# Designed miniproteins, single chains, part 114

Each design is a single chain, and the fold is of that chain. pLDDT is the mean over its residues in the fold that is shown.

## One batch from the design tools (miniprotein)

Design m3985
Fold by ESMFold2-Fast:
Structure m3985 (fold): chain A 95 residues (1-95)
Amino acid sequence: FPSLDEYLKQQIDTVDANADGVVANLDKRIAEETDEEKRKKLYQTKVDVLKNAISVLEDLLKQAEEYGASQEVIDHIKKRIERYKKRLEEYEKKL
């Protein structure tokens, strides 16, 4: 089995890949959408994707702290949550 630190780093990378992939697909759909109400719903879906990513990372942070991951990994998760929260604020301004 990977170490706790290696497992957590892999899970963070998976969250990032999934969130960025879904957002890229939504951005393409928004660029092609001519209906303002449908565009607004796609923007809401982007907000929901970021909220889900934050929730998963907060759960990983709880596991990291509870099971004694390195401070480096804990700090990395905290910084990643902060970056997603900043992106969320930027997306919410478009709603």
Scores: mean pLDDT 86

Design m3986
Fold by ESMFold2-Fast:
Structure m3986 (fold): chain A 65 residues (1-65)
Amino acid sequence: SARVEAMKELMEKLAKEAGLKSLSIDFDTGKVKTEGDTRKQVLGGAAVEILMSELSAEELIEERR
């Protein structure tokens, strides 16, 4: 899915900007796993949750077409 690929790219950018050692998302559960500083982990996780929420809303709009 194009959105999953776009999310991966955004996550990699966010991980680099936040200084995280690694970042992964479980797309089945919507949970975010990160390695690094706790503060950076929390910020990275929150940003990814917001992105997933926004993409989910767009999918719901597309489904209604």
Scores: mean pLDDT 58

Design m3987
Fold by ESMFold2-Fast:
Structure m3987 (fold): chain A 55 residues (1-55)
Amino acid sequence: MNEEAIEKAKKALEEDLPNLTPKQQQILKEQYDSFVRMVEAIDKIIEENKKKKEL
């Protein structure tokens, strides 16, 4: 499920790249990296919750 969010963000980034300046492209790539890190943290919380419910 988190993979879908990451893929959606990547597609949005790729779609916008041709319409942006190199400076804006760099900012979007940095934002994407930040988003991936955030999704990774959320995934960790979900895995912890699953371990508690799979008893």
Scores: mean pLDDT 73

Design m3988
Fold by ESMFold2-Fast:
Structure m3988 (fold): chain A 113 residues (1-113)
Amino acid sequence: SARDRAREVFDRAFEELEKILKEMEPYLSEDAVKKLRQIFEELRERVRAAIDAGDYDAVLKALVEGFGKIFDIIEESAPEEFREKANEYYRKIGQVVGETVRELRRIAAEAAA
């Protein structure tokens, strides 16, 4: 079903996002890592619920709000030397999120036809 395809796309995307965030963890405090993991899991649950509801605008809102919080934690906790490299990771995250949103919107359009 379209919902099953959307869930598969979401699961693959979050696996890739988790790998990117894990590469950043060595540069962050233990408390920042715990907060980041908590927000990421809350974001995963929010996006899954939105996909299950067929609400792709809620998916986009959850991603923007969730990654906004994640970036705030990274900016507050990362040492100065990592902040220059953080822009590279933000770009990688933005690419995965953008591709995922486009694919989910295509699945939604196909399901509506």
Scores: mean pLDDT 81

Design m3989
Fold by ESMFold2-Fast:
Structure m3989 (fold): chain A 82 residues (1-82)
Amino acid sequence: SEEDIEKIYESTKKLIKELEERGLSELQKMVQLWTEVSNELIKLGIDPLRAAIAAGQIVGLYLKGELTEEKIREIYKEALKE
């Protein structure tokens, strides 16, 4: 579980950097970030609804400029709870 959290955190961090580098609109970044995070969680075996909620939390914090490493890890810990 901790290894899965670390993997998805690193993937999310890399994705955000790539999206910022692409010069995308705010809406495009939002849609892409939500889609990629949702898909990554689903690949880890998370229920689609739970994945969508977690991805929405990531996107919401990102748009507010409040997306910290601590918040990303907290969201993923909650999503990956068995």
Scores: mean pLDDT 84

Design m3990
Fold by ESMFold2-Fast:
Structure m3990 (fold): chain A 70 residues (1-70)
Amino acid sequence: MEFQPGRSVSARDMVGELADTLPPEEILKLLSSFPGRSVLAGDDVLYQPAPSEDFAATAAALRAAIRAAL
């Protein structure tokens, strides 16, 4: 399935200021382990959740992964 920006969420919207603590490429790597799709968008990363994905759980896991990477 192709990436659809209109159905994506900014990593900054998912995890707030934590998105600015790592380079976008590292956030992209973390999101690549999740079932959705992710792309670089300038200084941010856009994430499109998979069908039936628990997006709140994905956002919480991303916050934990960023903190663990620091």
Scores: mean pLDDT 76

Design m3991
Fold by ESMFold2-Fast:
Structure m3991 (fold): chain A 78 residues (1-78)
Amino acid sequence: GFAEGLQELDKKWEEALKVFEIEDPSKFKEIVEKSEKLIKEVEETVKKAGGEPLLQKAKEYREEFEKKKKELEEKLKK
């Protein structure tokens, strides 16, 4: 099963991205840390499942996460 890996990958990335919509600066740090854990969990799942399509997806999601993280850091700059 990499089918389960694909579903888990999509779900966790979507969850990680959603947390960047939070407006409370004190919660941003906690949410970023939790998102990083989710991202690492996704990366480990991809590593176990294997296959270029999953690795490509994980790389794209990682880039998106890093972009969102930078945006969040700018928002926290208050």
Scores: mean pLDDT 67

Design m3992
Fold by ESMFold2-Fast:
Order: structure tokens, then sequence, then C-alpha cells
Structure m3992 (fold): chain A 93 residues (1-93)
């Protein structure tokens, strides 16, 4: 539906903006985005297990990048995971 498409586009814009700020050095935002990706992936395990498992993996790799101080890599990994979570959720609705 048009409402679901608008919700998807709005959520995608929000996660892209979070990733942009994280990549610029916001380590707390990078960690938050990575943790949200892991939680989103876990919530989709019964709906789209393949996309869910990949999103969890990307979020966990993003958390490791945060611990290493590589916020650009953390943002790139977390954004990829977030896009998988959002697309899987969009297809399930």
Amino acid sequence: SASLERGYEAALQVVREMARKAAEGDGELARELAEQVIQGGKSLLSVDPESAEEAIRLGEEALRAVEEGDYKRAAELALRGAELVLEAARKAL
C-alpha cells in the first residue's frame, strides 16, 4: 500500500542519516544503529530467516568496527543491515 511505501521510505531516510552522522565520528550513534540492526534482524528470524541472519551478522560486525574506532566501516555495515531489515519487513507486510 502507499502508506507502507511511505513508511519504508521515511525509515530508510532516517537510517541513512544516522549512518551518515555515525560515519562522521558519532561512535555512540554507530553503536545504537548496529544494536538496532541486530534487534531488527532477530525480530524477523521467523519471517525471513536468510535476511534476518545476514542483518544480525552485519550488525555484529558493525559493533566490532565501533570497538575498533572505525566508525565509517561501522556505519557502512550497519546501513547494509538496516536496509535488509527494512526491506524484509516491507515484504512481510
Scores: mean pLDDT 87

Design m3993
Fold by ESMFold2-Fast:
Structure m3993 (fold): chain A 79 residues (1-79)
Amino acid sequence: SAEELAKKAIELAEEAVKLAKEGRELLEKGDVLKGTGKLIAAIGDALLANLLGEKAGEEAQAKADELIKEAGITPLSDV
């Protein structure tokens, strides 16, 4: 259902925020390899969240975009 897709999009967006925060912390500690890896993973989850959100509809997409912006990543809808 659309709500199930929206839930998955939100969960992926929340994971992207978590990964982005972890990546920034690692970069601040000088762990460039691990930090970069976490940021790449965050971007991947954010992009997938946005794609699933588009399928779920306007309301779910807006919520996913807000969470993606929290991660410091520009949503696909805004590029």
Scores: mean pLDDT 76

Design m3994
Fold by ESMFold2-Fast:
Structure m3994 (fold): chain A 86 residues (1-86)
Amino acid sequence: MIREIIEKLLEWLEKNLPSDTLEQEIEAMRKAADIFEELAKVFEELSEKYKDVNPELAEQYRKLARVFREHAEGLRFALEVIEKQR
């Protein structure tokens, strides 16, 4: 279902946007995925730093790290679908 939605979105983008604009959007998605991965790592490190000082805050950072990692994985999945359609 998600893959089908991404495929339909890509088809719409290819019909309605210039090819160079689509390439720019794809590159922006790659950069966003890299940024979310970096943020996940920062929050993972903060979780470790605070685990003995403030365990509740450490757990909050661990949950934030998971959210950002999941966003990065979602973008990587979308990029994989896009690349396979090209």
Scores: mean pLDDT 79

Design m3995
Fold by ESMFold2-Fast:
Structure m3995 (fold): chain A 76 residues (1-76)
Amino acid sequence: MITEEEKKKIIEETNKRFDLEIAYLKQQGDEKGLELTKEYREKVLKAINEAKTQEELDSKISEIIREFVKKYNELK
């Protein structure tokens, strides 16, 4: 089972990574990528909060990333 302390650490690291990606997309002027990235940040944070095990979290994050990549490629 994932502890609340572990979840807080994962959330903090996730937020830092998304903040860097958002800053990058803003510099590139990628408005569609920016909106999609913000949407998926919320989905990732929800998955972390709802997951009870590391395996469940890993599975949910993998699914979210797979959907993100598919949608992002469709924007090109």
Scores: mean pLDDT 81

Design m3996
Fold by ESMFold2-Fast:
Structure m3996 (fold): chain A 96 residues (1-96)
Amino acid sequence: SAVLASARGELTFDPTARPGESFAAGEWRRGTLTVTTTAGETYVVDVSVGFSADGTSLSVRIRGDERARRLAEAYIRAAAAQAGITITSVTLETVE
């Protein structure tokens, strides 16, 4: 029900990942996204991303508030499309 005004996100790689290291095929990495709507609502969601074994496609898991998960998914899909990466799956998870 909200329109995305802006999204600021940081994929926090595994603590063993070095600066400049790209995603490896079959590797999963965790991050967070802060999403702001045109209504001024701000949400933080947990995001995990993993490349397929061939490194050409991306799987995504998003955990957070139900209202924010869809906005985070839209942001990630747009970013992946801009980078030329195919998303093969998106899993939306409820906060425990």
Scores: mean pLDDT 61

Design m3997
Fold by ESMFold2-Fast:
Structure m3997 (fold): chain A 108 residues (1-108)
Amino acid sequence: MERVIELLAELLGIPRATAERILRAAAEETREALRNGAPTMEEASEEDRDRLTFTAAGMLAAGALLQGDYEAARLALEVAKEAAKKIEVSESEKKGIEEIEAAIKAAE
């Protein structure tokens, strides 16, 4: 968690406390959107469900890696890779997956 806040603060050129507040607000807004206004898993198209799975699994892989849970990080990464095969992913998203995979391998 601490390293995520520090990296976000450095990348955006903002104070660490501001970065922490942004991450907490984003997590809260994401949960609220999923609960109240985002398409439900049953109402979402297969493509929308695969996109949501990719995003959620990618975030879980990054979070697990930052907590030192390399087993959970690998499992979440495999879920993200499988979802990525079914959707159109950007070059930035592909690089993100590759960076998470490289970080897991470096930590082993």
Scores: mean pLDDT 64

Design m3998
Fold by ESMFold2-Fast:
Parts: sequence; C-alpha cells; structure tokens
Structure m3998 (fold): chain A 72 residues (1-72)
Amino acid sequence: ARSVLLRVEEGETVGQLKARAAERLNVPPEQIRLYKVDEDTGVLTEIPDQPDRPVAELGLKPGDLVVAVQEE
C-alpha cells in the first residue's frame, strides 16, 4: 500500500513519526509525506517537514490519527 494510518505516540517528533511510517511502507523516510486527519470531517492537513519539531507543537496529541503517503 502507498499510504498508512498511524496513531501519534507520546513525546514523538515529526521525524520519528515519519520514520515509523517509512518502516511500515518499507520506503526511505524522505519519500514520506504526513497529513493530520480531522476525524470528524476527514479533512487532511499537511504536516510540515520539520523533523526535530515535537508533534505536540502542531496540535497533535497521543492517539491522534495521521496519514502517511509515499511520494513516487
């Protein structure tokens, strides 16, 4: 599959979330784009490629849904 759903883990950075997605898709992390999911509307919002940024600073909390998409 070219995308995967992930739940945010406590204390996770954008880079760590991206690395987990890359492992599940079996692709390099640089091929991954991350999106926040609004679970009420299904709207996707791109997560900035700031690997050292804690996801909590982007309004994400543990258990929140993220879509990781493989770029071709």
Scores: mean pLDDT 80

Design m3999
Fold by ESMFold2-Fast:
Structure m3999 (fold): chain A 95 residues (1-95)
Amino acid sequence: SRPNQTLESVAEEAKKNGTLENWKTLLGIGLQLLEQGKLEKGLEYIVLALRKLIEAGALTPALVEDVRALAEKYKSEELKKLAEEGERKLAEQNK
Protein backbone atom coordinates (compact mmCIF):
# COMPACT_ATOMS: atom_id res chain seq x y z
CA SER A 1 0.00 0.00 0.00
CA ARG A 2 1.02 3.65 -0.40
CA PRO A 3 2.53 5.42 2.63
CA ASN A 4 -0.39 7.09 4.37
CA GLN A 5 -0.73 10.89 4.19
CA THR A 6 -0.07 11.29 7.94
CA LEU A 7 3.38 9.62 7.76
CA GLU A 8 4.32 11.64 4.66
CA SER A 9 3.18 14.91 6.32
CA VAL A 10 5.20 14.18 9.49
CA ALA A 11 8.25 13.30 7.36
CA GLU A 12 8.00 16.57 5.37
CA GLU A 13 7.62 18.60 8.59
CA ALA A 14 10.67 16.83 10.10
CA LYS A 15 12.73 17.71 6.98
CA LYS A 16 11.80 21.42 7.30
CA ASN A 17 12.52 21.92 11.02
CA GLY A 18 15.91 20.14 11.19
CA THR A 19 15.97 19.25 14.93
CA LEU A 20 17.56 16.06 16.36
CA GLU A 21 14.10 14.91 17.51
CA ASN A 22 12.75 15.45 13.98
CA TRP A 23 15.65 13.50 12.41
CA LYS A 24 14.98 10.61 14.82
CA THR A 25 11.28 10.82 13.85
CA LEU A 26 12.23 10.69 10.15
CA LEU A 27 14.40 7.60 10.83
CA GLY A 28 11.44 5.94 12.57
CA ILE A 29 9.10 6.77 9.66
CA GLY A 30 11.61 5.35 7.17
CA LEU A 31 11.85 2.10 9.16
CA GLN A 32 8.03 1.90 9.32
CA LEU A 33 7.81 2.37 5.54
CA LEU A 34 10.34 -0.47 5.03
CA GLU A 35 8.11 -2.74 7.16
CA GLN A 36 5.19 -1.77 4.88
CA GLY A 37 7.24 -2.78 1.80
CA LYS A 38 7.80 0.82 0.65
CA LEU A 39 11.51 0.27 0.08
CA GLU A 40 12.38 3.30 -2.09
CA LYS A 41 10.72 5.94 0.14
CA GLY A 42 11.71 4.17 3.36
CA LEU A 43 15.40 4.03 2.36
CA GLU A 44 15.28 7.67 1.17
CA TYR A 45 14.07 8.86 4.60
CA ILE A 46 16.50 6.59 6.51
CA VAL A 47 19.48 7.84 4.48
CA LEU A 48 18.53 11.50 4.97
CA ALA A 49 17.92 11.04 8.71
CA LEU A 50 21.22 9.15 9.20
CA ARG A 51 23.24 11.79 7.33
CA LYS A 52 21.78 14.49 9.62
CA LEU A 53 22.34 12.41 12.79
CA ILE A 54 25.99 11.80 11.77
CA GLU A 55 26.47 15.55 11.09
CA ALA A 56 24.99 16.32 14.54
CA GLY A 57 27.19 13.74 16.35
CA ALA A 58 24.06 11.93 17.57
CA LEU A 59 25.04 8.44 16.35
CA THR A 60 25.39 5.53 18.81
CA PRO A 61 27.28 2.21 18.35
CA ALA A 62 23.93 0.36 18.43
CA LEU A 63 22.54 2.58 15.65
CA VAL A 64 25.67 2.00 13.50
CA GLU A 65 25.21 -1.78 13.92
CA ASP A 66 21.51 -1.47 12.95
CA VAL A 67 22.49 0.55 9.84
CA ARG A 68 25.04 -2.11 8.81
CA ALA A 69 22.32 -4.78 9.15
CA LEU A 70 19.89 -2.69 7.05
CA ALA A 71 22.58 -2.08 4.39
CA GLU A 72 23.19 -5.84 4.08
CA LYS A 73 19.45 -6.74 4.10
CA TYR A 74 18.49 -4.16 1.45
CA LYS A 75 21.82 -4.23 -0.48
CA SER A 76 22.17 -0.46 -0.07
CA GLU A 77 25.67 0.88 -0.83
CA GLU A 78 24.59 4.30 0.50
CA LEU A 79 23.62 2.83 3.92
CA LYS A 80 26.89 0.84 3.95
CA LYS A 81 28.89 4.05 3.41
CA LEU A 82 26.89 5.83 6.13
CA ALA A 83 27.58 2.98 8.58
CA GLU A 84 31.33 3.16 7.78
CA GLU A 85 31.34 6.98 8.20
CA GLY A 86 29.42 6.73 11.49
CA GLU A 87 31.75 4.00 12.82
CA ARG A 88 34.81 6.12 11.97
CA LYS A 89 33.32 9.20 13.63
CA LEU A 90 32.46 7.25 16.81
CA ALA A 91 36.02 5.81 16.97
CA GLU A 92 37.49 9.34 16.70
CA GLN A 93 35.13 10.74 19.41
CA ASN A 94 36.00 7.94 21.92
CA LYS A 95 39.77 8.67 21.97
Scores: mean pLDDT 79

Design m4000
Fold by ESMFold2-Fast:
Structure m4000 (fold): chain A 67 residues (1-67)
Amino acid sequence: SIVMTPERLELIRELKKKLNLDLNKGPSDEFLLEFLIANNFDVDKAAEALRSFLESLGYDLSAFAPA
């Protein structure tokens, strides 16, 4: 099971900013944490991997952008 810590929430917030995602919209924190773990908590690499993954599935990332 994935443990959600304050440190991990901060990294998720940075990942959301890197992808221009609203902090209260878009993919779940648990989903975003999976990409951070897979990329050894490198936010830049996680952002590249997640963007490619979501685009490959046909997701419109602009739907999750800040208002």
Scores: mean pLDDT 75

